Designed miniproteins, single chains, continued (4). Designs and how they scored, part 4

Each design is a single chain, and the fold is of that chain. pLDDT is the mean over its residues in the fold that is shown.

## One batch from the design tools (miniprotein)

Design m12114
Fold by ESMFold2-Fast:
Structure m12114 (fold): chain A 81 residues (1-81)
Amino acid sequence: ALATAIANITAAIASYAAAQGVSAATIAAATAAIKAALAAGDYAAALATVKALLTAAGLSAAQIAIVLAAIAQALAIIAAA
């Protein structure tokens, strides 16, 4: 289900950011924004928030590009289903 996919994507991103030392407050704000954007179908806003969170987690531009491409592809498949 779309709701389950949204929950799993946001949980995975939050878990990774926490492991990299991003603050709980930043993670909570980012996951709430990602959830709201995905539920509204605003995938551009969701991806922008993911990019900001991964940047805060210390990922390289190359790593961020790979993660964003994978999430965008997953969201496109889910939206088409």
Scores: mean pLDDT 75

Design m12115
Fold by ESMFold2-Fast:
Structure m12115 (fold): chain A 81 residues (1-81)
Amino acid sequence: DELRKKAEEVIRLVREAAEAARAGDAERALELLRKADEKFKELRELAKKAGEEGEKILEETVAEVSRIIRENRAALEAAVA
């Protein structure tokens, strides 16, 4: 449950970063991406302790994050540039 909550938090932060990037708020987008990275590292540590279930949740989280980034690539790249 804590593992799924952490996964949801990572996904939420990436979605918020994409929204900030689309709004032209590069500083906020970068701050949210840094927070997402921090929470993703916490998720990796929790997943490591959860075995196969942890691996599955981590893979699902990476897939969803990758999808959000692909759908918002132009805005996110503009925010980083």
Scores: mean pLDDT 85

Design m12116
Fold by ESMFold2-Fast:
Structure m12116 (fold): chain A 87 residues (1-87)
Amino acid sequence: MSIEEAAKLLGEQFRKNKLSAEQAAEVFREAGLRLGMSEEVAKRMQDLVLENKDAPWEEVARRVLEIAASEGVDVGSFTTAVLLLIS
């Protein structure tokens, strides 16, 4: 799964589920921690979401997915973890 495909899917699901920025930030943090990312990286993803509340979900999700990929986490696995946390 590409970052672009994953970001589009996550943006669509966040709108459908009417997630707040605070809820999305927590979901991204928890998904990162479940996939073995450090607390520092998980907090960086959380802070990115909270600092970009007015940005489209697709843009925020893309930036978070770029962080996950840079840490060596599979984009598909990260996207699946996020989807499980919001279901």
Scores: mean pLDDT 88

Design m12117
Fold by ESMFold2-Fast:
Structure m12117 (fold): chain A 65 residues (1-65)
Amino acid sequence: SFAAELEREYEENRTPETLLRLAREMGERLLEKVRENPEEADVEEVEERIERELRELERELAERE
């Protein structure tokens, strides 16, 4: 799952850069799957949600510094 994979990689290299990179990779993989099955989900809506979540993650990491 996304959560388990993200947690494992972050556990091995605990930096904000690693977490952001992994989250971005997960988002890209999700978008690829959605693009292959556009009738199952709105591609634009999913892309916007991923970008919003990534932006929120960046903001949270910046605040924790």
Scores: mean pLDDT 71

Design m12118
Fold by ESMFold2-Fast:
Structure m12118 (fold): chain A 80 residues (1-80)
Amino acid sequence: DKEVQQLQTLKDKLISGGKRASKLNPDKKKEIDELVKKVQDALDKYIEAVKKGDKKAAQKALDEFQDKATELGKLVDSTL
């Protein structure tokens, strides 16, 4: 629960950063929107796996979330 809340907070900060970056650099909007969707999808998979008690699925989804969140963060940083 606490871990899920921390990941949701991170996701919200990355999405907020992406919105700011896309306003300042509209040419990157499509790439940012795609990564935002992937980050959201990975977090949703993680939450569902945690609810089901599927530790292997949760770890896979967490790894995917971290990978996509890192990509989004780098894109936002390079765009601003």
Scores: mean pLDDT 78

Design m12119
Fold by ESMFold2-Fast:
Formats: C-alpha cells, structure tokens, sequence
Structure m12119 (fold): chain A 107 residues (1-107)
C-alpha cells in the first residue's frame, strides 16, 4: 500500500525523538532496502568502532554503568537492534552481532 508506506515515512521524518541516522535506517527497513540498511549499519559501526568495542567489553566484564561519553552510542545501538527486531530482519541482526563481536576483540 503506497499511501500507507508514505504516511509511515512522513511519521518517521517528523519524529523529533529519532536522530537523522535512525530515521534513514527506519525508512530503509520500511522500504525493504536491505542493501541500504546494511550499509548504514556498517557506517555506524565503523564511525563508532572504539566506543562500541569498549561498550561490548564492559558488558562482558559486567562493569557497572557506562561512562557518559558511551551512553549515546549505547542508546543508538539499542535503537538499531530494536528496529531490526521489529522488522524481523534476522540476517541483519546477526550481521550487527558479528560486527559487535569483532569490535570487542580488536580493542
């Protein structure tokens, strides 16, 4: 339904609680543009590689609350995982988890 899809896209674009990145990812998932969604996930992980590695290592070590500088990246990661779960994109979720594992292993 093109009219319903367009209304959902407009709702995402006008949502002040979503970052520009999360809006672009949510729209790609709504449109079924898996290649675009994969590219966006790779770009996010590459840009935040050190922060993501530290978040994952802290989770493995069961260290307490994250320092403030890592909270935004952690919240964005949670939002990405929730979007992938909502859209039932199991292959993209496994792709994300593999990137998180590699970031934790490399520093």
Amino acid sequence: NPEELQRKIEAIENNPSLTPYLKELAIALLEGDIEKAKELIEEFIEKNWEAIGEIERRRERREGPLPPELIDVSEDLSAIENLLLTHKEEDLLEFLRELLRRAAEEL
Scores: mean pLDDT 82

Design m12120
Fold by ESMFold2-Fast:
Order: C-alpha cells, then structure tokens, then sequence
Structure m12120 (fold): chain A 55 residues (1-55)
C-alpha cells in the first residue's frame, strides 16, 4: 500500500541518518511486521538493512 511504501521510505531515511540506530530500527520494524503476519514487508526491511550495510 502507499502507507507501507511511505513507512519503508521513512525507515530507510532514518537508518541512513542514524546508522548507529539502524539495528534498533530493524528490530522494531521486523517485530511489528512479524506480529501483523506481514512476511513480505519483514523481508523487505531485512533486505533494506543488508543493502545499507554493503554500502
């Protein structure tokens, strides 16, 4: 959804601005999506984090 895409964009921006908190953002987001049963968004957040680590 548009809301989910907005949330992912905000998460990416937060991780880029505060890389020392990126693991905390990852844990919060993956925990939230897992609780909702949204495996696709959980995977997308994990892939986003892995991408940022390789930069």
Amino acid sequence: SAEEERQLKQLEEAMRKEPEHAETYLAIATGEYERRGNEELKKRVEELYEKLLKE
Scores: mean pLDDT 81

Design m12121
Fold by ESMFold2-Fast:
Structure m12121 (fold): chain A 70 residues (1-70)
Amino acid sequence: REELEEELRRLERMLEIAKKHEVPISVLEDFRERARELKKQAEKAGDKSLVERLEEIIREIDRLIEERKA
């Protein structure tokens, strides 16, 4: 759980950087895959709060990808 929290904080930091700077869509897609993988691990651990936070991150990434494609 502690390792998942650390990876989540890393994703949150990288997402904030991606919001402020133009990054390639491929980088955002990599973030989404990493977030999905962490969500699966959080679900297996039964950590509902971590799952919710990861779902929010995934939604933010999806929104950012759509903005970059527009």
Scores: mean pLDDT 78

Design m12122
Fold by ESMFold2-Fast:
Structure m12122 (fold): chain A 53 residues (1-53)
Amino acid sequence: MPPLSKETEEALEEALKVDPSKAASVYSAQMLLAAMGEEGYDERLKEAALKIL
């Protein structure tokens, strides 16, 4: 799988502290898109994590 940026990892960690169920759901959906070769998954995941915060 492609690596996540440090900013996305940090935002996801914070989102997991605020709402772990929503953060896990967003992560799973974006990782499926990444596995299918979707571009921009990292930025989309970061944006979704920041929306939870």
Scores: mean pLDDT 69

Design m12123
Fold by ESMFold2-Fast:
Structure m12123 (fold): chain A 58 residues (1-58)
Amino acid sequence: MEDVEKTAEELKKAGKEEEAEELVKRIREAIQSGDFDALHEALTALGEALKEAKEEQA
């Protein structure tokens, strides 16, 4: 599931709560301002952070 909110919740459960909140904030700001480059960067960072967190749990 490519839901940003669900990805952020998984990242919070992995102990990266502050990072998840900051990334969600950046995604919201990028959408609001129409900055698609910032949106793409924030989404990529969120996915990479989740991947790293899952590797730590493995």
Scores: mean pLDDT 75

Design m12124
Fold by ESMFold2-Fast:
Structure m12124 (fold): chain A 64 residues (1-64)
Amino acid sequence: MFTGEIVKNEGDKSTIKIHSADREFKVGDILSVDGKLHRIVAVEGDEITVEGKITYSSKIELVK
């Protein structure tokens, strides 16, 4: 599980800034946000970009 915030929504993609994480994120990993699955398409330092538009304040979890 990790803590992050949505910093940007562009078209069909969302960028999340990671504040706390218990594991490394990689391109191709799947995130669950309020029960919906989103694939990571980019990782840049503490920011990850995923496919799909994510509403701010959604619960974010990495799917195992």
Scores: mean pLDDT 70

Design m12125
Fold by ESMFold2-Fast:
Structure m12125 (fold): chain A 73 residues (1-73)
Amino acid sequence: MDEEELEREVKEALALMYVSLAKLLLSKGDYEAAAEMARKALEINPESEEARKVLAEALRKLGKYEEAEEVEK
């Protein structure tokens, strides 16, 4: 496996870890931290529907409804 493939796999695993942490933080009521972890996942994988969904939910819980709608576009 070349180094580019290995880096891609590591980034994919890291993005999934951030999504899992964001979901856990949402369940704990830590909406600000959940939004931050979801944003980190999107920085690594902008195509992540799960990360976008978690970020939008966290933003709604924070009362940032317009930002949540923009994330889901």
Scores: mean pLDDT 81

Design m12126
Fold by ESMFold2-Fast:
Structure m12126 (fold): chain A 89 residues (1-89)
Amino acid sequence: ATAEYDRLVEKGFEAYNKGDYETAVKYFEEALALDPDPAPIVLWLLARAYEKIGEYEKAAQWYERAADRTLSPSLAEAFRKEAEKLKEK
């Protein structure tokens, strides 16, 4: 990861923790544009942020991407189940 990627991820986390989910989405999306192999936690938090702002279809898409990127079968199952719930909305 570059210093710029790390900075954007940190700003995304800060915005998410403050409840500024739209700002969190913007920073995480900018970070993903810089790194083609992002950590699954970044994808998961992006999915959560989209869910919080009511963008259920986008949230489901990012949960699926987080599931595809994680090496943990239990985390992949949890992310896919959340995506399925959001597709019902």
Scores: mean pLDDT 81

Design m12127
Fold by ESMFold2-Fast:
Structure m12127 (fold): chain A 80 residues (1-80)
Amino acid sequence: SLEEEFLELMKEGKYEEALKLAEEEAKKNLSPASAELAKEIVEKLIEAIKEKDEEKRKELLKEAEEKLKAAVEEAAAAKA
């Protein structure tokens, strides 16, 4: 799934590929709310890439991961 692929890229430190995946998903006609959330996740990833402190970087990556998981859960609930 998209969520699993994104999380794997994040775990592997492939932040540029994770950003590209998020941008491609946004381009594939996400709702305005989903596009806004994707932008927020991308902004957190950019902050993480720029962060030199490993612990702060981990916090930013965790925030991005939690936002993505929350979005997936909300989308699943909306479909049910």
Scores: mean pLDDT 70

Design m12128
Fold by ESMFold2-Fast:
Structure m12128 (fold): chain A 73 residues (1-73)
Amino acid sequence: SAALEAAKELARRTAEAAAQRLREAGELSEEEARRAAEEAARRAEALLERVAGDPAAFAAARETIEREAAEVA
């Protein structure tokens, strides 16, 4: 669904932004940041796919991702 794909893409971008901040702070190398982003995105996508059939659970998961995206913006 378009909503699922949009949520997954937001989760991927959020994970990348969070990892990039840690890299810029010197907490992670570039390679570590890339791996951390990939792992966080995979976990978020798996969660979204698991709840995709439950509108209430999906909305809650999406709101969590939107909140996390705002925190790293």
Scores: mean pLDDT 84

Design m12129
Fold by ESMFold2-Fast:
Structure m12129 (fold): chain A 80 residues (1-80)
Amino acid sequence: SEAQKEAIELAENNAKMIRKYAAEHYSPEEVARIDALIDEHLKKFKEEAENSDLSFDELVTLLGKRLQELAAEIERIRAA
């Protein structure tokens, strides 16, 4: 659907921004871990979006929740 395509594009754009930020502020080892987490979250979000009958607003809400989960995982890399 158009809603799925737009939500996935938004998620991919958010991922690009997080990767750029990580590259500027983290070590190469931490960046590799962050990139792997981003790849996993994008894959899961895409699968959730494609397998759901959610509206665009509902998909954006889901993306926000998934981004909060990703941020917590990235913070755990620093806290270890």
Scores: mean pLDDT 85

Design m12130
Fold by ESMFold2-Fast:
Structure m12130 (fold): chain A 97 residues (1-97)
Amino acid sequence: AEAAREVDEIVRKMLEALENHTPEEVEQVLREAAKRLDEIGAKRGEPFGAVLDAPTPEERERLLQVLRDALKAYIEGRPPASPEAAAFADWLRTARA
């Protein structure tokens, strides 16, 4: 129950950052989200490392768009638009359990 609430708060904060903040603020929010999810034991299969460690700015932007769709799908209770977004959404669902 508490872990599920914390995951929901992290997801809403990440989505807020992705839509309304600078790239530097987004990176900070993603790093904080990864740290908090590790603290509640949700570290296995964590996809934020791929976003944060993306080898090019173009790949990072692509992965951020995938993450945004996954977070919106998670919040809205709808299926994600891509298999990569589905993997992010599945990981978030596992993190809540």
Scores: mean pLDDT 71

Design m12131
Fold by ESMFold2-Fast:
Structure m12131 (fold): chain A 62 residues (1-62)
Amino acid sequence: KKKKEAEAISLYLAYEYALEAREAAEKNGNKEAIEKIDKILEEAEKNKELVEKGKELVEKLK
C-alpha cells in the first residue's frame, strides 16, 4: 500500500469515527475527549482533499 493512500484512508476513517465518538463524549459530558476529537475534525477539514480521496478508496473496496 502507498503511504499517501494509507494516510488518506486513515484520515477518512478517523474523521468518521471522530464524529461518532464526539456524540458519545457529549452524552457523557467528557469535555476533554470532545476537545481532542475537535482537533481531529479540524485536521480533517484542513485536509479535505485527502479525506475525500480516502472516501473514494474505501468505496472502491466494496
Scores: mean pLDDT 77

Design m12132
Fold by ESMFold2-Fast:
Parts: sequence; C-alpha cells; structure tokens
Structure m12132 (fold): chain A 62 residues (1-62)
Amino acid sequence: MELNRKQALAARASIEEKKEPPESFEDVGEYTSTLPDGTTITVRLGRDKETDLLYVKELSRE
C-alpha cells in the first residue's frame, strides 16, 4: 500500500516524538530501506484502527 504524503509525514513525526502506539494499533509490516549514505534502516509500520493514522517504530539502523 502507498502511504499518502500527509500520513508519511505524520509517521516521521511519530518517530521523533517517540509516540506510544495506541491500544487499537495493528501491525502492517516490517520494512527495510537503504539510504543514499549506505545506512540500512529497518522499521515496523502500524496503523491505528480508530484514526487510520500510521505509526513507525525504528527497530535497527546499520
């Protein structure tokens, strides 16, 4: 699924704020991406069932 731009920005803000996922949180999956500097980031993506907002938790950075 493609994230809309507003949801993607909100997810990034959630990483910085270290916002706790709500109880209605459901896992969408784990995603791994390699940045242009060669850093590999693995994140867990989830969605709140009530608000349909996306949350991102950083699992590892290498």
Scores: mean pLDDT 59

Design m12133
Fold by ESMFold2-Fast:
Structure m12133 (fold): chain A 79 residues (1-79)
Amino acid sequence: ELEKVKEALETLEKDLEELKELLKQGKLVDLAPQILKQLDDTEKLLDQLEKKYPELKEKIEKLKKKIEELKELIKELLK
């Protein structure tokens, strides 16, 4: 189970980088409210995983930082 969680976190990191590039290109701006909600839901899931798997704390904190950066980017695009 821990190994599957690690794989899921690696997939999430790739998905977040792809999302960042699409947003920087001005794509998906019409979906910004839905994306913000999905990012909030993902942060809540990461908080739960951090409590269950403390050994993944550093990886999870890195992902949470990337999500925060994406949320700030989206907020700037909505101004």
Scores: mean pLDDT 82

Design m12134
Fold by ESMFold2-Fast:
Structure m12134 (fold): chain A 86 residues (1-86)
Amino acid sequence: ELLEVAEEVTRLVEEGRIEEAKRLLQERLGLDEEEAERVVEATREGIESTGFNGGVHAALVEILRALGKSDEEIEEELRKLTARPV
């Protein structure tokens, strides 16, 4: 679920569809405007660094942080969510 949202947000950001990405985050995860903007910005920086996978990783980190997860909880969730979907 969170991985699917992060992938969709990354795709929208890559296509320049920033307002749609922010709306998706607000509607699907209940993030506020500032939280959604931080996720989008982190996703864009991730894409610039390592491409689509970097965007997805950056989006997941910021989403989990916005949801109140600690750094250790974020690492554990990333390990679970990014474990090689076929």
Scores: mean pLDDT 79

Design m12135
Fold by ESMFold2-Fast:
Structure m12135 (fold): chain A 90 residues (1-90)
Amino acid sequence: TAAVEAGKAALAAGDYETAAAHFEEALAKDPDNAEALILLAKAYAHLGELEKAQEYLDRALALARAAGDEELEIEVALAYMLLGVEKSAA
């Protein structure tokens, strides 16, 4: 997951477009990478792409529920809170 790590670095630097590109690359290789789905949704939320962010979070939530991964469901819930804040600010 070199692409995920590169995306995280870009996200931390506030380079949301570069972060989104790296997470899209990670998803091209592994479409069920829930971490990449959540991080891509966060990048899109920061870019104001709120509908795309929601679609990726909905997909990550479906994967978390299918896996019974409660920790991942919490991560998705936190990302939905970020999306809610961006929607309120827009």
Scores: mean pLDDT 83

Design m12136
Fold by ESMFold2-Fast:
Structure m12136 (fold): chain A 58 residues (1-58)
Amino acid sequence: SSKLEELLEEARRALREGDLLSAEIHVGMARLLSAVLKDFSFEEEIRELEAEIAAAKA
């Protein structure tokens, strides 16, 4: 859905800006929305963002 895409774009933007808290919140919201909608088309993107955020928390 468009809302799922918006949440993932906000997460990527926050990650690029070094705002790890905002990135975590938005990717978490995207994961929850994906589960509620049973829309798994973004599963790989969500997993990739989760991994990048974890790596950034050095």
Scores: mean pLDDT 84

Design m12137
Fold by ESMFold2-Fast:
Structure m12137 (fold): chain A 73 residues (1-73)
Amino acid sequence: MEEELKKRLEELRARAEALLARLPAELREAARRVIEGLLEEIEKLIEEGKLEEAKEKLEKLEAALAGLEAALS
């Protein structure tokens, strides 16, 4: 589980960077701050062994990025 969550987090981080590059500069900066904060929280939960909470937050962020991706495409 932990290794799987870490791999998903890295994939999500890469996906977020790709999506952020598509946003206007003003919106990109605001979105980056929110996304980076959420990624840091998930990483901390994984390190603390709170894998269930990490998974829930990861899935919510994945859904949010999918919504942003759909809006941009």
Scores: mean pLDDT 81

Design m12138
Fold by ESMFold2-Fast:
Parts: structure tokens; C-alpha cells; sequence
Structure m12138 (fold): chain A 63 residues (1-63)
């Protein structure tokens, strides 16, 4: 989706290999997705119980 692509582009622009949960939430906020999309992604993040994510993990959560 356009929302997913905007979040991924923001995260990719950092040039990092790993991202904190806080950085992930910040990217979601900046991308300004629809409320339903934001909720779905945040619920998936919370379900992981993790504090740090690889790009592959982020892509799986957002897709």
C-alpha cells in the first residue's frame, strides 16, 4: 500500500541495518498512514515483544 511504502522509504532513508521500536513508531508517525493501517502495524509490532528490528522484520510487519 501507499502507507506501507511511505513507512518503508522513511526507514530505508536512515541507512541503518537495525531499528529500535521507537524509531519504527517515529517512521509510522512521519508517514501519517490511515488510522486503520497505523493500528494494524502497531498491533503487529506489539505482538513481537521485541525492542529492535532488522529491515527484513520491518518489511514483514508492514507488508
Amino acid sequence: SDDANRILDIIRSTGKGTYSRTEFYRAIRIANPSDSTARSIIDRINATGKGTYSMDEINDIIS
Scores: mean pLDDT 83

Design m12139
Fold by ESMFold2-Fast:
Structure m12139 (fold): chain A 73 residues (1-73)
Amino acid sequence: ALPGSIPKSEEELEKEIKRALGDMYAGIAKILERRGADPEVVAEEYEKAAKYYEEAGDLEKAEEYRKKAKEAK
């Protein structure tokens, strides 16, 4: 369990962590795309980013990265 001394709510921190994971996978996808990696691998990383943004409640970014995943193929 998260310590009670944290200034943000437990739910808010969990969403922040998931948003950070979304940012990480989006960054990985962009790097792989720039390096000419397999489009399927790029799409997979964008799909992971979208999933974490959705779990974080960032539905706009989730939709954006799902679209990028579809366009990467």
Scores: mean pLDDT 80

Design m12140
Fold by ESMFold2-Fast:
Structure m12140 (fold): chain A 85 residues (1-85)
Amino acid sequence: AAPSPAEREALIRRAEALLAELEADPAVPERLRALVREALEALRAGDFGAALALLSEALRLASEAGLDDVALRIAELLAELNAVL
């Protein structure tokens, strides 16, 4: 089933907050910011499958980079997205 408009808006807000945190942190690789930015655009477009794939790749990169706090925030967003799919 597709997320409701309210669920989609909540996911967009969380992705926007996450992207703002990543843009404020100079330790975050640009590739990771790009993946989260692309995921946010996918959420705005209603492409939840693309958003899921992009966030999964972002989680992998954050974990490999040792960015544990960032990885946790991405994992939380993924859990919310999976809960509404």
Scores: mean pLDDT 86

Design m12141
Fold by ESMFold2-Fast:
Structure m12141 (fold): chain A 70 residues (1-70)
Amino acid sequence: NDEIIVDPSELTPEQYEVIVELIKEAVERGLTPEQIARVAKIAYDAIKAGKSVEEVRRLGLEEIDRLVAE
């Protein structure tokens, strides 16, 4: 098992940007490395499930808000 399995070049620019945006938001909101990894995983899983960039952003932001509140 390796944490770096997929090259970012395999994503569309929009998909890559939404993941970066969500990670940056999670960092800004003071989330831990484990919580940031959870946000990134949710975004990645949503992309793999064929969800739109807007849906991915929505799901990631909801998870960030949930983690900040918890």
Scores: mean pLDDT 76

Design m12142
Fold by ESMFold2-Fast:
Structure m12142 (fold): chain A 61 residues (1-61)
Amino acid sequence: MEIEKTIEVPADQADELRQKIEDFINELKERGYEIKKLEATVERRLVDGQEVLVVNLKAIV
């Protein structure tokens, strides 16, 4: 089974990205899932004139 989540963080706050990934992992664990694989794709976008990192997380459980 696959569970996906999109995370958006300002490009100058990339450290927040790691925290949000950990939050996603913890949320899946709280739901009783065992994560077999975690995939991440990272894209840099302009949103409202600000550079943001858009990360698509895919957990295989």
Scores: mean pLDDT 80

Design m12143
Fold by ESMFold2-Fast:
Structure m12143 (fold): chain A 82 residues (1-82)
Amino acid sequence: AEEYLKEGIKEYLKGTKESYEKAVELFKKAIEEDPNFALAYYFLSLAYSKLGKSKEASEYWEKALELGFQPEEAEKLLEEVK
């Protein structure tokens, strides 16, 4: 799960439509391995937002919050991926 999340973040950081679509695939794989992985739902929400899919972005953001997402966890992971 964490490996797919890290790969997805690397794709997300490339900043192209194709990389955002690849990030969505990787974040979904992270969720398939760990359905309670709040960070994966958070980053999936961000990728959908970049793709202009506001409804999906909102739905996954709400799911991340329900699972206890903490902003500090996202900051730490971004530092690890860079």
Scores: mean pLDDT 82

Design m12144
Fold by ESMFold2-Fast:
Structure m12144 (fold): chain A 64 residues (1-64)
Amino acid sequence: SPLAEELLEKGKKRLSELVRKGASREEIQQAVMEIQKEILSKLPDDEAAQVMNELGRYLQSLLS
């Protein structure tokens, strides 16, 4: 859905900025928790799971 795409891109931007700035693991983890909370509050369970899985893979790619 358009909202799922918006939340995915918003999450990607936040995570990439934190990694680029050399944010601590604690800061990245807090951001992930905040992003997941917003996703779960706004999307149905199936779309939320897809977006969260894509963000997790994206974050792993940034850290590899």
Scores: mean pLDDT 87

Design m12145
Fold by ESMFold2-Fast:
Structure m12145 (fold): chain A 73 residues (1-73)
Amino acid sequence: SSEELLEEAKKLKEKGKEAKEKGDLEKAKEYYEKALELLKQVPEDNEEARKLELEIEIEIGIIEIELGVKKTF
C-alpha cells in the first residue's frame, strides 16, 4: 500500500511538473495537491514520503506566489 502510494505520488509530481512547463499553473497545483493527499496516507516515519512531501510543498508555494496568493503555514 505505501509502495503504491509513493509510486502514484511520484507520477502525479511528474504530471505537475509537465503542467508547470506548459504554463498551466492551476493544473500543476492540482496534480501536486493530489500527490500530497496520497503522501499523507504514508506512515510519518517513511523518509522518502517526507522528502517528496517537502519538495511538492515547495513547488505549490512557488505556484501560489506566481498566482498572486501568499502561502501561510
Scores: mean pLDDT 82

Design m12146
Fold by ESMFold2-Fast:
Structure m12146 (fold): chain A 60 residues (1-60)
Amino acid sequence: MALSAAGRDAAAVQAAVNGILIKGWSREEVVDRLMREFGLSREEAEEIVEIAVRIAEEVA
């Protein structure tokens, strides 16, 4: 298992999608969690959440 920047971002997207679908977290809660869990900047976390919302919306 190789964790590159791209791999970490993909893992963060999965975590965000799970948070939205399983926990029902708000966008702001997911952003905060991603910053803490993955060490992302606020801007990076916001981009990840935007991607995750698109994925969750497609599934819903």
Scores: mean pLDDT 75

Design m12147
Fold by ESMFold2-Fast:
Structure m12147 (fold): chain A 69 residues (1-69)
Amino acid sequence: SMVERAEKLLEEIKKLASKSDDPRVKELLKRAEEAYERIKKAYEEGDVTAVVGGLLRIIGELLEIELLV
């Protein structure tokens, strides 16, 4: 499911963030966790547009963290 995809992206972000003391990485991790919670709610509500938008946001946050670590 799309929620499982979001969970896997968040797991990857957490792994990368654990290797960095950069406060920007910690802020991006926090945003990713908040986006994941919003995706779960949107999925339960059947809001496909919000689920896709949330996934794209998490992907962007992952890419930013990869550039910082």
Scores: mean pLDDT 85

Design m12148
Fold by ESMFold2-Fast:
Structure m12148 (fold): chain A 58 residues (1-58)
Amino acid sequence: IEKIEEELTKYGVELGLEEDEARYVVQKAILEGLMEELSEEEIKEKAKKAVEEAAKKK
């Protein structure tokens, strides 16, 4: 899970988010996915979508 956080935080920065903003968005998506008992792959997809959505609002 830590690798997902780091990987998608970097992805968010590449999309134009500030590092702290990207990390917050990714951590929130990971936490929500864990609470919903999603698989690691589903959590990664959820976090990726959250980062892409946050970048579009910028």
Scores: mean pLDDT 78

Design m12149
Fold by ESMFold2-Fast:
Structure m12149 (fold): chain A 115 residues (1-115)
Amino acid sequence: MVAKQIKEELERMREAILNDDEAALEEEIERLGRLFKEAGLSEEEVEEFKENLRRAIESASGVGTRLGFLDSLIAEAERGAETGDALAAAKNMKGLARAAATGEPFGVNDASLLK
């Protein structure tokens, strides 16, 4: 089940972040990208996800923020494993990574959210 494998990979990334292991983190990002492709994302969507994931981790204000972000992805992967809809989970995780990378969750610099 791809969603279960995605969750296991995200848990390994969480451990890599906790241990400050940049090499392990990069290896897990590449493996996660392959699992997202298996879930049904296009090559372009996979590359966008990997880049946004790297940016979200790098831009985080500390280990707690990085772990909180990974925990949100793990929760979405767990939902995908429970429902059997790995593609929906992958698309939602792609959106979460983009939002974290761009600051979009808080509407910062998005005039369309200011009403």
Scores: mean pLDDT 77

Design m12150
Fold by ESMFold2-Fast:
Structure m12150 (fold): chain A 108 residues (1-108)
Amino acid sequence: SVKITQTPTSVTVKEGETVTFNITASKDVGNKVVWYKQQPGKEKELLIYLASKKAEGVPDRITASGSGTNYSLTIKDVKLEDTATYYFKVISTKPVTYSNGTTLTVTK
């Protein structure tokens, strides 16, 4: 089994700032990893696939990088609409493995 640690668990930033979420995996999870956004009352939104590739409609200010056991998602110039919980998912495992996520709150 793979264990995924995502930091921070929660963070509050001001609009216009940059925020980064970090992943540490207990072993190499390869590139079949995705990042997604979850807002209350909305469907899950895919942000990143194959560790660093941007999904359709995702703005340029959102980027991801990493390999092996360490991955990150960075949001530059954060907007109020970025307020959500962000999750990392390993799709190469059976069953799939999820991080506990980061709850991001963006203030004025």
Scores: mean pLDDT 88

